Designed miniproteins, single chains. Designs and how they scored, part 22

Each design is a single chain, and the fold is of that chain. pLDDT is the mean over its residues in the fold that is shown.

## One batch from the design tools (miniprotein)

Design m793
Fold by ESMFold2-Fast:
Structure m793 (fold): chain A 84 residues (1-84)
Amino acid sequence: MEEAVVGLPADEAELRRAADAVAAGGEARVTVRAPGLDAAQAAATAAALAEGAGGMAGVAARVVGESGTGDASGGVGTAVVRAA
């Protein structure tokens, strides 16, 4: 599984790396760190970015699993995208 760690604003190079893994028939985990977001917002942001990476891959792809945590430093969300 490829790991892509994305700050906000989103880093296109990390998202392209995730997309390349999906295009190869693999999986990528997208992790977002977002000052000012709570756990639910961070999870939703990670899922949206993972969906975007799947779209960049040019193959049928889907997001599976999302989770988030939040503390005083901001939210951290994760989502996995894979070829469908």
Scores: mean pLDDT 75

Design m794
Fold by ESMFold2-Fast:
Structure m794 (fold): chain A 65 residues (1-65)
Amino acid sequence: MKEELEKKIEGLDKVEEDARRWAREMVQLAEENGYGKGAIDRVEKALESTQKSLKEVKDLLKKEM
């Protein structure tokens, strides 16, 4: 059980890092290609919320393990 939980937490960390990097590159390219600031702002806010939630979940689970 604990090993499965640890693997899931590691998976979240990798997914979070990969998605963050990919989305940041996408946002930069969108800015360079003239996409609207409103769309970029919405994407950035969604990423920040997701990162914060995942970090809190990981920290809580690691603390109790």
Scores: mean pLDDT 73

Design m795
Fold by ESMFold2-Fast:
Structure m795 (fold): chain A 58 residues (1-58)
Amino acid sequence: MDAELREEIRRLSLEIAASPDGEAVQAIGARVRELIESGSVSLEELAEWLRKELARLR
């Protein structure tokens, strides 16, 4: 059902991981894991948050 959102999250994660700022990438990865483990965030909220973080890395 949320296949488009999952694909977007995957693409955003790859773009973030390609950033030369390794410290920021690690911090973002840790936060993503925390949000997923908590189970309180929707795929829409996760995608929105990742879009903001990617914009900050540019």
Scores: mean pLDDT 76

Design m796
Fold by ESMFold2-Fast:
Formats: sequence, C-alpha cells, structure tokens
Structure m796 (fold): chain A 80 residues (1-80)
Amino acid sequence: EEEEKEKLIKRAETLLDIARMFGAPEEVIARLEKMLEEIKNSSVEEAKKLYDEGERLVAQTLAERDAELIKWIKELRKKE
C-alpha cells in the first residue's frame, strides 16, 4: 500500500511539473497542488481516483489552451 501510494505521489508531482512547464493557469496549478496534498492524505483507492481527476484536468486544460491560443491568434490577425 505505501509503495503504491509513493508511486501515485511521484506521478502526481510529475503531472504538476508538466502543468507548470506548459504554463497552465494559476487556478489549474492550485487545484493540482490541492489534489497532490489530498493524495498524500488519502487511501490508495482514493489517491488513484484523485490522480485520474488530475490527469483529466491537465488533458482538458491543454485542449482548451490550444483552442484559446488559436482563437487569440485569429483575433490578433483580424485587428492588424
């Protein structure tokens, strides 16, 4: 159990690092930091669910970021 939890914590830390590296919004970073803390204080089963939620949040944020970036570029070109 402790070994599985340690692996989940390391994966969650890596997920947070990835989010920081691509410049996720502060709100998303704060939510991931909270999830990491909850993972540390949860059972292995709860930690797995929290990690899955964090992974989905990062994937959604990346998809939304790409869409917003494309929209922003189009708006800038229209104003030029």
Scores: mean pLDDT 76

Design m797
Fold by ESMFold2-Fast:
Structure m797 (fold): chain A 61 residues (1-61)
Amino acid sequence: MEEEADKLYKEALEAVKKGDIPRAQELLNKAVELYKKLGNYEKALEYTQDFLDAIEELRKK
């Protein structure tokens, strides 16, 4: 995996944990775009699902 896309994805998850959902969404979109440009469609889908799961955990208080 490309380090730049991985870094953006990790920063998106940290933003979710801090409750900054707009920033998290922007960072995820950048990471997903990089994964798609690299042909890593499966990684883009997996990381999008992980992101949604992280938001649901945040909602559960």
Scores: mean pLDDT 77

Design m798
Fold by ESMFold2-Fast:
Order: C-alpha cells, then sequence, then structure tokens
Structure m798 (fold): chain A 119 residues (1-119)
C-alpha cells in the first residue's frame, strides 16, 4: 500500500506548494488532499509559493525533497511538455492544474504520482 511505502521511506509529512495564481483553488485542493492524508496517515501542510519557471520545475524534480517529506507542486501554468499532466522526481512531483479533468481525476493522479515518488 502507499502507506507502507511512505513508512518504509521514512516520510513524516506531505507539503503541498500552490502557486499564488492558483490560491483560489486551495479549498477544493484541501478537500481532496484530506483524503490523501487519511489514506497515508500523514499530516498535509499547505504553502503558497511564487510562480515557478520551467527551469525551477526541472531542478525540483532533479533534486527531489528531503527524505522525511513529500513535496507536491501544483502548477497554474502548463510548464510540462504537451500531453503530460504530472511528472515525478524523488519524494517530489508536480501537477499541471490547467489540465485537471475533475476532483476525482486529481485524487487518482496524486495517488499515482505518490507511488512513483516513493519507489
Amino acid sequence: SLRELAEKAGVKKIIVKIEESAESLKPLLEQVLKEVSELLGLPVEFEIVPELSKEEVEEILKNGAPKDEIHIYLLSKPLLPEGERSRSGKNAFVIDLSKLPSPEGFLELVLRELGKALS
């Protein structure tokens, strides 16, 4: 399970980083991510961050997050290649909110990327 993968990886919390231009979506995102918190048994913290460049996204995925954290970056702009809604690095992944199909699709995407980020 994802919970067992997180425990084995030594993850203690999830930090969700929302770009300033997507801040209005925070209540909807918090509702979905509460389910993720309950599934993994981990606290979820939210941070509003400045708009990211393509170069900053590449560095985030290359460097990853600290070993005891998972970092989820929610992008307001299509910074990923055409056809990609999300991309994972080590203990970190990015999601293009402009390509979100539904709240259920967002949850499925988060759970899928968590599996990749923890592997």
Scores: mean pLDDT 81

Design m799
Fold by ESMFold2-Fast:
Structure m799 (fold): chain A 58 residues (1-58)
Amino acid sequence: EDKKLGEEIVKAIRGEVEGSEMREISNEASKEAKLVASKVLEEYDGIPKEDILKSIDS
């Protein structure tokens, strides 16, 4: 049952993150901006990641 319970928890997290969590946590917008910047940085292999991260966190 512990193995099935673990999978149920993962499934719940995946489902819940898609809707209600974003509405409840405004601070998640800051985390998302950082994640988006990280993805853009991965796409552009010419920009120093330190510069982008410093611009966001400064």
Scores: mean pLDDT 55

Design m800
Fold by ESMFold2-Fast:
Structure m800 (fold): chain A 95 residues (1-95)
Amino acid sequence: EKEKEDRELALAHAFAESLDTLQVPKEYLEKEIEKAKEDLKKNPNSAASYARLGVAYLALGKYDEAIEAFQKALELRPDSPYVKKLLEIAEKKKK
């Protein structure tokens, strides 16, 4: 379970780094936000679900919402280098 979550966090970080080169449809991102919120209703302590939520917000240019989601992920996984990098990316994008 922890190893699976670490992999999901690493994938979220890789996806966030690729956002400037990826043409991700808005409809896909909105659906990912819905899925992440639904996952969080079932498991409110999922750092991976917060990271996915944050990356989708980041891709939509919703930087405040992305920062909030990544801060929640960091509260749950303070030792994760991937979550720390995700938060840094979102903060830099906000200017």
Scores: mean pLDDT 82

Design m801
Fold by ESMFold2-Fast:
Structure m801 (fold): chain A 70 residues (1-70)
Amino acid sequence: SEMDKILAEMRELAEKTVAELKKKGASEEEIEHVRELFEIWIEKLSKIKDPEKARELLEEAKKKAEELLA
C-alpha cells in the first residue's frame, strides 16, 4: 500500500540520518535525541489515513534531517 511505502521511507530516512550523524562524530546524546524525534514522526505517521498528508509529514521530516546534517 502507499502508506506502507511512506512508512518504509520514513524508517529508511531515520536509519540514514543516524548513520550520517555517527559518521560525523555526533555524540550519543545527539543520536538518542534524533532517534526519539524519528520515533515520534513514525508514530504520528502510523495514525495518518490520508497518503497525501503522510507524504507532507515525510517531506517535513526530510527537510529537518537535512538541517540536522548541516
Scores: mean pLDDT 85

Design m802
Fold by ESMFold2-Fast:
Structure m802 (fold): chain A 88 residues (1-88)
Amino acid sequence: PDWQKKIKEYEEKIKKNPEDAEAWTKLGEAYFHLKKYEEAKEYYEKAIAIDPENAEAWENLGGAYLYGFNDTEKAFEYIEKAKKLKGE
């Protein structure tokens, strides 16, 4: 997929609705696929600030900590948070 094109699309959504937690999560996902883990983390944190029950954002934040920062403890914490929100 063209991740740069997706970034522009999600940035446009966010300009129109800055409280769109899904758009922030998808923006973070695009940056994660570009291996821009610091930016991905910031966007996932923004999504969680808007919607703390967004399991996808918590799970993706865990992935950023695991692959971007080698922080397995934080990764596990956030993935477990996502599982609890999913009823696992």
Scores: mean pLDDT 86

Design m803
Fold by ESMFold2-Fast:
Structure m803 (fold): chain A 58 residues (1-58)
Amino acid sequence: SKIERAAASAVAALQSSDPAMRATAEGELRKLGLSDAEIAAARAGDATPVKRALEAAA
């Protein structure tokens, strides 16, 4: 789905070797209401909080 692709892209950005890309992704997820713990979980591969936030924002 569109949400699944967007969440996968956000997780990939959080896992990027580029610190600017990681910082941008963290900032965008914080704007969606994610906590630092949820962002850390997403970086570890748990896209669940990202998908939930994107669905709520739609």
Scores: mean pLDDT 83

Design m804
Fold by ESMFold2-Fast:
Structure m804 (fold): chain A 70 residues (1-70)
Amino acid sequence: SKVDELKAAAGKTLEELYERLKHYLETRDFQHLSAEEVQFLVAWSKETGKPLEEVIQELYEELKKEVEAR
């Protein structure tokens, strides 16, 4: 999954990624994301043609499902 790819690229746990993307969505400040996270998100935005914000929102929803076991 894209969540697993992001986890591998960022070298972070699902819980860490969930908290970090949640922080971005609450603040709209991506400077709090690591360079690896930003590079992954930008690359996937380019690959899909989707805006960066849409890509982040979709990944956040997948992380939420994994972390909250929904």
Scores: mean pLDDT 80

Design m805
Fold by ESMFold2-Fast:
Structure m805 (fold): chain A 71 residues (1-71)
Amino acid sequence: MEEKKKELIEKIKEIIEKEKDEDKAGEEIAKLLEEAVKEGKLTDEQELEILKEYQKYLQENNITEVAPALP
């Protein structure tokens, strides 16, 4: 579980660094998280933990918040 969470966080970081377009980055991140939840690979608690790490990464790198459209 923790390993999967960390893998998703690293992938999110790479998307942000590679995609300078905020809209594109947000779409890729939303797709990644939505797919993981839909496939049953993430629980609500795991999603919350990933969002916490994502928020921390954005704060440390002074990046504009890219919010995935999650229910």
Scores: mean pLDDT 65

Design m806
Fold by ESMFold2-Fast:
Structure m806 (fold): chain A 68 residues (1-68)
Amino acid sequence: MERERVLRVIGLELRAIGALLDGDLEAAREAVEELRELAREAEAEGDLETARYAREVAEKLEELIREA
């Protein structure tokens, strides 16, 4: 994993969780979309581990948003 991309995944995950705790489903969805874009970027650059991590985080967050 590229360190800078991993830190971006963590930052987006924290932002999405904060938005969910605040009841801001729109902001949470925006963070998920950014995670999916980051996963596509990582995959295009051959960073498959970061791409997988970002997709897994996005999928879990989407599930939480759906249950909110």
Scores: mean pLDDT 83

Design m807
Fold by ESMFold2-Fast:
Structure m807 (fold): chain A 95 residues (1-95)
Amino acid sequence: MSELERALEEAIKIVEEMLEKGQITDEDIKRFKEALDRAVELAPPELQGRLKKDREFIIKELERAKNLSPEEVKRVAEDILSTLRAILLEFRRLQ
């Protein structure tokens, strides 16, 4: 598995943990930012622009979701998981 795949799978795992507990904490957002920043750094040029744009949007949504109900947190986490899984699939197709 590539370093980029590992970074993306780490970000996915953190969001899966948010989904399971129905809660987003500042520590979760910090861990997620670190994993996603590593993915951006490791990304090929074709993915880097998309990852930067998605990162800004996702971080904004996570910060907003900290104050939402557990059901709304789960919905936000599911949407983010879908986005990250799509990026991982796109990267695998580029190889």
Scores: mean pLDDT 83

Design m808
Fold by ESMFold2-Fast:
Structure m808 (fold): chain A 96 residues (1-96)
Amino acid sequence: EEAVEAYKKAIELKPDFAQAYSNLGTALQNLGRLDEAVEAYKKAIEIRKKLFGDEEHPLIAASYNNLGNALKDLGRLDEAVEAYKKALEISKKAEE
């Protein structure tokens, strides 16, 4: 949990740092704190969408894949499928 506290402190200093939210989500997922991991990944997606504007950035697709994995582990399968579909849609458009 030391890594979780370090990432939370980084977020307090830079609330718009999407990478810190992604790292927090991964650390929480590894600890089995899946609900909190889902919220951290959602926040990373929100910040990245505001930063990149078009929503078709590879980092946003990666964030949706991470969200899908956490939702799947949590047993929220319908929501996991939607996250994976969004990641796939973004990845297909990024290749155009």
Scores: mean pLDDT 79

Design m809
Fold by ESMFold2-Fast:
Structure m809 (fold): chain A 80 residues (1-80)
Amino acid sequence: GIEEVIEYLEKAIEYIKKGDIKKAKEYLKKAYEILKKMGYYELAEQLENFIKSLETLLKVYGEDYVIEQINYLIEKIKSL
């Protein structure tokens, strides 16, 4: 459910902070699959595009920016 999506996004933040980008992407993808299954297609597409851009965003804008973007998505999901 929605609680599981939030948990996976929070786990992705933990792995980004640890520098484990592969694990971060795995948790982001798990959140994506649940959002898609629940019918939140626009949020799922936003998350899929974020996953595809993750390494580029980390290189260009840094870790704090990427974590902020995930936290914005968490707040958006909490308002559902």
Scores: mean pLDDT 90

Design m810
Fold by ESMFold2-Fast:
Structure m810 (fold): chain A 59 residues (1-59)
Amino acid sequence: MSAEQLTEQGRKAYEQGDYVTALRYALQALSLDPSNPEALRLAGRLIEEHPDAQAQLQG
């Protein structure tokens, strides 16, 4: 799997309102390519706009 593919899955989850799953995919994409601009943008937006999703990821 590529960082681009994982970012695409995260964007789909975001579109469906599944912010926890979207953040999980964005973070997986960043683990493969920490400089991927789409993954960085998606993760940053989720953390800023949906901090509850990041809290859910802790469990």
Scores: mean pLDDT 79

Design m811
Fold by ESMFold2-Fast:
Structure m811 (fold): chain A 68 residues (1-68)
Amino acid sequence: GKAEQPEEATDDPLESARQALESAKKAKGEGAEILAKALEDALSVETNPEVKKLLEEAIKVAKENAKK
């Protein structure tokens, strides 16, 4: 079922997703792989569509950095 979103978490979920994206950009090799898996897990339980978009981008960046 769909649940209402309070959207009043003082920017915590959006900031966390931004931090994840920054971490993904800075991560390399194994660190980037671990981060990508953690972000995929977070994405699987995330219900906020705005945060999901940021997490998807962070996962993509982390996977690219893991490959490099």
Scores: mean pLDDT 74

Design m812
Fold by ESMFold2-Fast:
Structure m812 (fold): chain A 80 residues (1-80)
Amino acid sequence: MSKEELEAEIAVALAQMRLSIAKLYASRHELSPEAEELLREAERLVEEAVEALKEGRYEEAKRLAEEAIELLRRLDELIE
């Protein structure tokens, strides 16, 4: 496994885990429209990151995953 592949796999796995936690929270609490939009955008970015990873686009997969993680961090700040 290349360093680029490993870094992309780790980033995507972290993004998927963070998204799962956020979705679990959203299933039990009402979100503001702004929080819902951040969650939807993060989910889209994670989906794109997974596809990029499957296609061997490791740098793109890592960037998309890192962007999703940043949106999920902003979501955490917005909901408390």
Scores: mean pLDDT 87

Design m813
Fold by ESMFold2-Fast:
Structure m813 (fold): chain A 91 residues (1-91)
Amino acid sequence: MTEKEKKGKEYLSLGLRYYAEKKYEEAIEAFKRAIELYGKRTASIYLLIGEGYYELGKYEEAKKYYEKALELEPNSKIIKENLRKVEKKLA
């Protein structure tokens, strides 16, 4: 594992802790930093960013990140369900 990958994993863990504490803005920032340091865009991290925006009531941003996650994993039932949920909020 590279030092960047290790630090990316640490930011992912930090983001998950912020999310659990309902610090959604800090969680989103940490998840975005994790993507930068991983050097890979992963569907799971995009999903987490979308979930953070959803909890903040920022449904258009949540949809955007769910769509990014679905582009990477087109058959993910979880991502499709989150998209359906956010689209209901935007209707």
Scores: mean pLDDT 85

Design m814
Fold by ESMFold2-Fast:
Structure m814 (fold): chain A 56 residues (1-56)
Amino acid sequence: MEKEIKEKLEEAKKKAGELALKLVEEGKPQGEATAIGVELLEKEYKKIKEEKEKKE
């Protein structure tokens, strides 16, 4: 479980970074794109934590 959660968190970080990069490429300011990526990352972290809590 711990390893699976760590892998899910790393995947979430990667997706957030890819989203931020895509938004910059679409013309968003870097700061705004990063903020949107961080928001996505926080939502994914919350989902992962809630899933872990339900299993335990």
Scores: mean pLDDT 77

Design m815
Fold by ESMFold2-Fast:
Structure m815 (fold): chain A 111 residues (1-111)
Amino acid sequence: SSKEEQIKKAKEIAIKFFKENKDKYPEEELLKLSLANFFLSLASGGSISINSLEDLEKLDQEAPHLAEVIKAILNSKNLEELIKLLKEKFLVDEEYIELLKEVYEELKKLL
């Protein structure tokens, strides 16, 4: 299905970002940026990514609600806090929460 193809592409984008930026960021920051790009890819069909604070500022102007979700991903202390925010504050569907957990675990195996 189109949705399955979109999920697969978003996962590939996150893994590629992680591998290409492994030497540029500390492990926790790299994980968060990779998860942020996973979520942005799902929301935009792969058209939006962030590599800098400037990209995030531009997103805040163009799509402020989406930017708030990305800020939550980047500023959360751990995965548990992030999942709670996504569920309770942003009302993200359980299906996407489970996908985020799967991507996180897959990225951790690459460390």
Scores: mean pLDDT 82

Design m816
Fold by ESMFold2-Fast:
Structure m816 (fold): chain A 106 residues (1-106)
Amino acid sequence: MEEEARRKKEEEENRREMERYYEETVELTNRSLELSERGVELAEELGDEEAKERIRQLASDNLDAAGKALKLYHEGGSVEEVKKYYEEAKKHTEELERLTQEIEEK
């Protein structure tokens, strides 16, 4: 009984953690899309095609990460796999914030 209760608790905790990482990945992706829209507009005003392409790529990469996290969440992937896409989305969003800020300060 105690071992089964512990296993069920671990499975429930893992499911909740996976859901949190998935939800956070979606939030980061939404944030990256907002940053991408602003960053692309600024890059276009400056004629910085390289920055524009990089910003679009980072937002696209985050959208792909969210899609993969969603698939894993629904198909029964691992917490570590969903967390990987969360970490990728976080890194890309931080780079987008930095690039957008650098362009804005020009």
Scores: mean pLDDT 80

Design m817
Fold by ESMFold2-Fast:
Structure m817 (fold): chain A 70 residues (1-70)
Amino acid sequence: SAAERAALQAVLDNMKEPELDEAKFKSLLWLAYTSLGLRPSDAELAALFRAADRDGDGVVSRAEIEGLLE
């Protein structure tokens, strides 16, 4: 969705480290969604983290998040 794409782009723009753990990813994504006037559930944020974390290592890189934008 357009909102999901915008929220994921905001996470990329606010990443200060090369990788994010689930808690940090979810907090940045929640902030991005709420700035768009949306109210994501924790389950929805966790699902997006699992989609980005293709290797299941518990962290997501910039490249993995960019993969969700296509």
Scores: mean pLDDT 80

Design m818
Fold by ESMFold2-Fast:
Structure m818 (fold): chain A 104 residues (1-104)
Amino acid sequence: MEIDKFYEELKKRIENSPLSEEEKQFLLDALDKVRDRLTPERIERAKEASKLFKSEYGQVLVTLAVLALPDEEADRFIEYLKNVVKSEEEAVELARQLLKAALG
């Protein structure tokens, strides 16, 4: 129930975002690939990570990156974001590269 709600809400956020159709398709494909990895613990971790970002795009992207990474790597990525990254733009680019690497 909670997992299905999270998936549908994230899907709607991607579909309603002012992104290019190519970027939306990339994010929707990423969401589909992480669907089988959704657990309450991973969702909570992703939600906490998204609070570090002000932009809707950054929040969606970091959520997907955290969900795509193995648990220990996700924890290290979140720690890196909190302590090392100085700009949201840098953090967004890093999240996008990690998402591509984790799912490709």
Scores: mean pLDDT 82

Design m819
Fold by ESMFold2-Fast:
Structure m819 (fold): chain A 94 residues (1-94)
Amino acid sequence: DAEAEKYLNQGQKAYLAKDYEKAIEYFEKALELNPDNYAAWQNLGLAYYELGDYEKAAEAFKKALELDPSNELARENLKEALKKLGDYEEAEKL
């Protein structure tokens, strides 16, 4: 979907500019159009992580990992978010 891809690209630009709230808005719009876009879930998680919303970051990384179970980056990012939440036992099982 060309429109979903445009929102993903706008979100990535906002993220690089450290406008994490705007990045989240664009990634959510991309996911409304294509909820199976693992990259959008991964980037949504990163933006929430940068804002310190570790619960929402972990949820987004779990979605990315569900869509691509072989993704080591999503797994490692999920571990880091879980550690920030104090969920060390869950993190060690990944």
Scores: mean pLDDT 88

Design m820
Fold by ESMFold2-Fast:
Structure m820 (fold): chain A 70 residues (1-70)
Amino acid sequence: SRHALAHVKSAIQAAEAGDVELAIEHLRLGLELTDDPEVQELLREAIRALEEGDVEKAIELAKKAGELLE
């Protein structure tokens, strides 16, 4: 989905800027806009990584999800 990809890209930018709350919000929106089970799992893992303070892991997982949405 074009809209899911847009939210994933926004989440990566927010996470790189240190805005963890905004990054989680965009990942949750991306998750709601996709029916791909592999993308859903990557986005759930990325949200969990941000909640646990692992920003680098979250960015890597979100980038993988974004590649599958292209």
Scores: mean pLDDT 88

Design m821
Fold by ESMFold2-Fast:
Structure m821 (fold): chain A 120 residues (1-120)
Amino acid sequence: DLAERLDALARAVAAAVEEAAELMIRLAREGADPVRAVEEATKLAVEAVRAAAEAAGLDEATIAALVKAVEEAGRAARETARRLVEEGASRVEAAEAAAETFRLRAGHGVGEVIRAQLAA
């Protein structure tokens, strides 16, 4: 059932997004630059989302759309981290704000792709 596979995918993507957000904060607490922490965590989220979408049997165009949504969320999170560091925020404060930006943007973008699949 497509709906059951998309529900499983949505849960897997939500888990990958949360793991990436937590990794951003953990790396910053360990002394990493928050912009680099966001870049590294975003790469892992992209790999996890691609694997989950492939396992769900989605076509290449849908997989590309999901990956693009996560990459765009990562870009927004990087910008949040960069801006806050420039404003004098701590590494952890910048990473926490970037993680929140990543959660919000990835959730929205991935949700749009999954909703489009259910509407077809």
Scores: mean pLDDT 88

Design m822
Fold by ESMFold2-Fast:
Structure m822 (fold): chain A 82 residues (1-82)
Amino acid sequence: MPMEEGPDVTDAQDAGVTEEDKEFRLRALAERAKYLEEEKKKLEEEAEKVLSEEELKKLKEEFEKKKKEIEEAKEEVAKLEA
């Protein structure tokens, strides 16, 4: 059966975290995810315009870094929503 103790993630933060704190964190993470998605899109467009091998390699590295940050941000949102 589902746990009756409710959201364990709030307890993990050690402080007396409330439902409002959880909502605030969800909102902050959603905004960060949107920011990272926008940055990722910018890098994609930049990469398509750049023909230099060195610059393309740098942009691809930045793109992968942003992609990983977006995935981590989405995972944080999913953990808080669960």
Scores: mean pLDDT 68

Design m823
Fold by ESMFold2-Fast:
Structure m823 (fold): chain A 86 residues (1-86)
Amino acid sequence: MEEEIKKLLEEAKELEKKAIEAFEAKDYEKAAELLRKAAELAIKALELEAEMNPEKREELEKQIEYLKKLTEGTVKLLEEKAKELK
């Protein structure tokens, strides 16, 4: 399970790098898609960590909620920029 969490975080990090590259290339639609996927993997990793450490469940649930909120806001901004480039 710790190894599974590590793999999810590594995949999320690679998707974040690709999202940054897409953003730099002004491909905001692709950046939004990659960011959504990266956040999904990061959230799964945090959920698994919460299952392993029930004592940290409240902290991790707040972190998940914050990450979801931040991702939704960022993706919305990227989607708006993509519409401007259409």
Scores: mean pLDDT 82

Design m824
Fold by ESMFold2-Fast:
Structure m824 (fold): chain A 69 residues (1-69)
Amino acid sequence: LDELTELSQAVADALARLRAGASPEDIRKELLEKGYSEETADRIVRMAQDTLAALAAGEDGAGGYHEHH
């Protein structure tokens, strides 16, 4: 399914951008420019943020995470 393939890659790309310090709003805007719907763009950004939060909470949640990257 093309939709799922593109969604998976878009989420991974958005996650990488969030880890590099990009804002969720900026990523969402870029997704809209690439032809994603508002709902799909929001979902991709949300999934990437949830993944980033889960990674941060995994083991280093004891104070190793730095907000400014």
Scores: mean pLDDT 72

Design m825
Fold by ESMFold2-Fast:
Structure m825 (fold): chain A 74 residues (1-74)
Amino acid sequence: SMEERLEKRIKEFEEKATPEQRKAVKSIADVLIKVGDALDEAIRESKRTGKPFSEVAKEYFEKANEEAKKILEK
C-alpha cells in the first residue's frame, strides 16, 4: 500500500538523514500540510456555494502558496 511504502521510506530516511536533511523534510511536510488545509477549505467552499471545485481550489491554492513561501523562508 501507499502507507507501507511511505513508512519504509520514512524508516530509511530516519536511519541515514543528517540534521539538515531532517529540517528540510520538516519544511516540506509543513508545506504539504498547508496544501491539505487549502484542499479541505476548497472542498467545503465548493459544497457551500455550489461553485465548481476547480474555480474555488485556485483561490485557496493561491493563499496556500503565500503561506508556503513563509514556511520555506524560515
Scores: mean pLDDT 76

Design m826
Fold by ESMFold2-Fast:
Order: C-alpha cells, then structure tokens, then sequence
Structure m826 (fold): chain A 82 residues (1-82)
C-alpha cells in the first residue's frame, strides 16, 4: 500500500527512484480516495512528482517535502474512514 511505498522511498538513496515511489504512492491515493478535495491534492502530488522526474537538478529537500505531503494526505484519508 501507500505506507509500504513511502517506507521504500525513505530507504532509497537515488532521488529519481524516490520520486518514482512517491508517484506510485500518489497514484494509489488517487485510486483509494473517496473525498474530492483529497483527490485533487493527490493529483497535485502526482503532477509535482512527474515534474521533478523531468528535471535534471532535483534536491533532497524537494523529495522530502513530497514524502511529507503523501504521509499527511494518507493520515487525513485514514481519519475519514474511521
């Protein structure tokens, strides 16, 4: 699931491979969300990850920010299911 993908991303040392895992996590969030506002946030995450994959100079800070956004969105989605 999303948690497993983000755990893999945190252990990955290559920034482009981290972005691929973040993109897969965002795609799962898009598939699993029932809330329209959270869906738009998940789509924005996926688009930002794609944008960074196309850039030559990606920073660790940019990748860590996307990981944090996936974790926040996942938490909010899990809270809505309870």
Amino acid sequence: GVKELIEKAKKEKDLKEQLKLILEAARLLIKETENKELLLRAIALALEAIGLLLEENVTEEQVQELIARVEELLKEMEELKN
Scores: mean pLDDT 85

Design m827
Fold by ESMFold2-Fast:
Structure m827 (fold): chain A 55 residues (1-55)
Amino acid sequence: MEKAREEMRKLVRDGIAAGKPTEAVKEAIRLGKEAGFSQEEINRLLEETAREVAA
């Protein structure tokens, strides 16, 4: 499960850098659901990743 979190974070970071954040977020949510994460866990991870990029 750790690897899925890392892949989701990388996907969001790369998507923001490419100017396609909406597509990246949608793909990350899909990966998280496939890996068995709850919606709450996915939302937290997305928020943390966005905060890291903004910092």
Scores: mean pLDDT 77

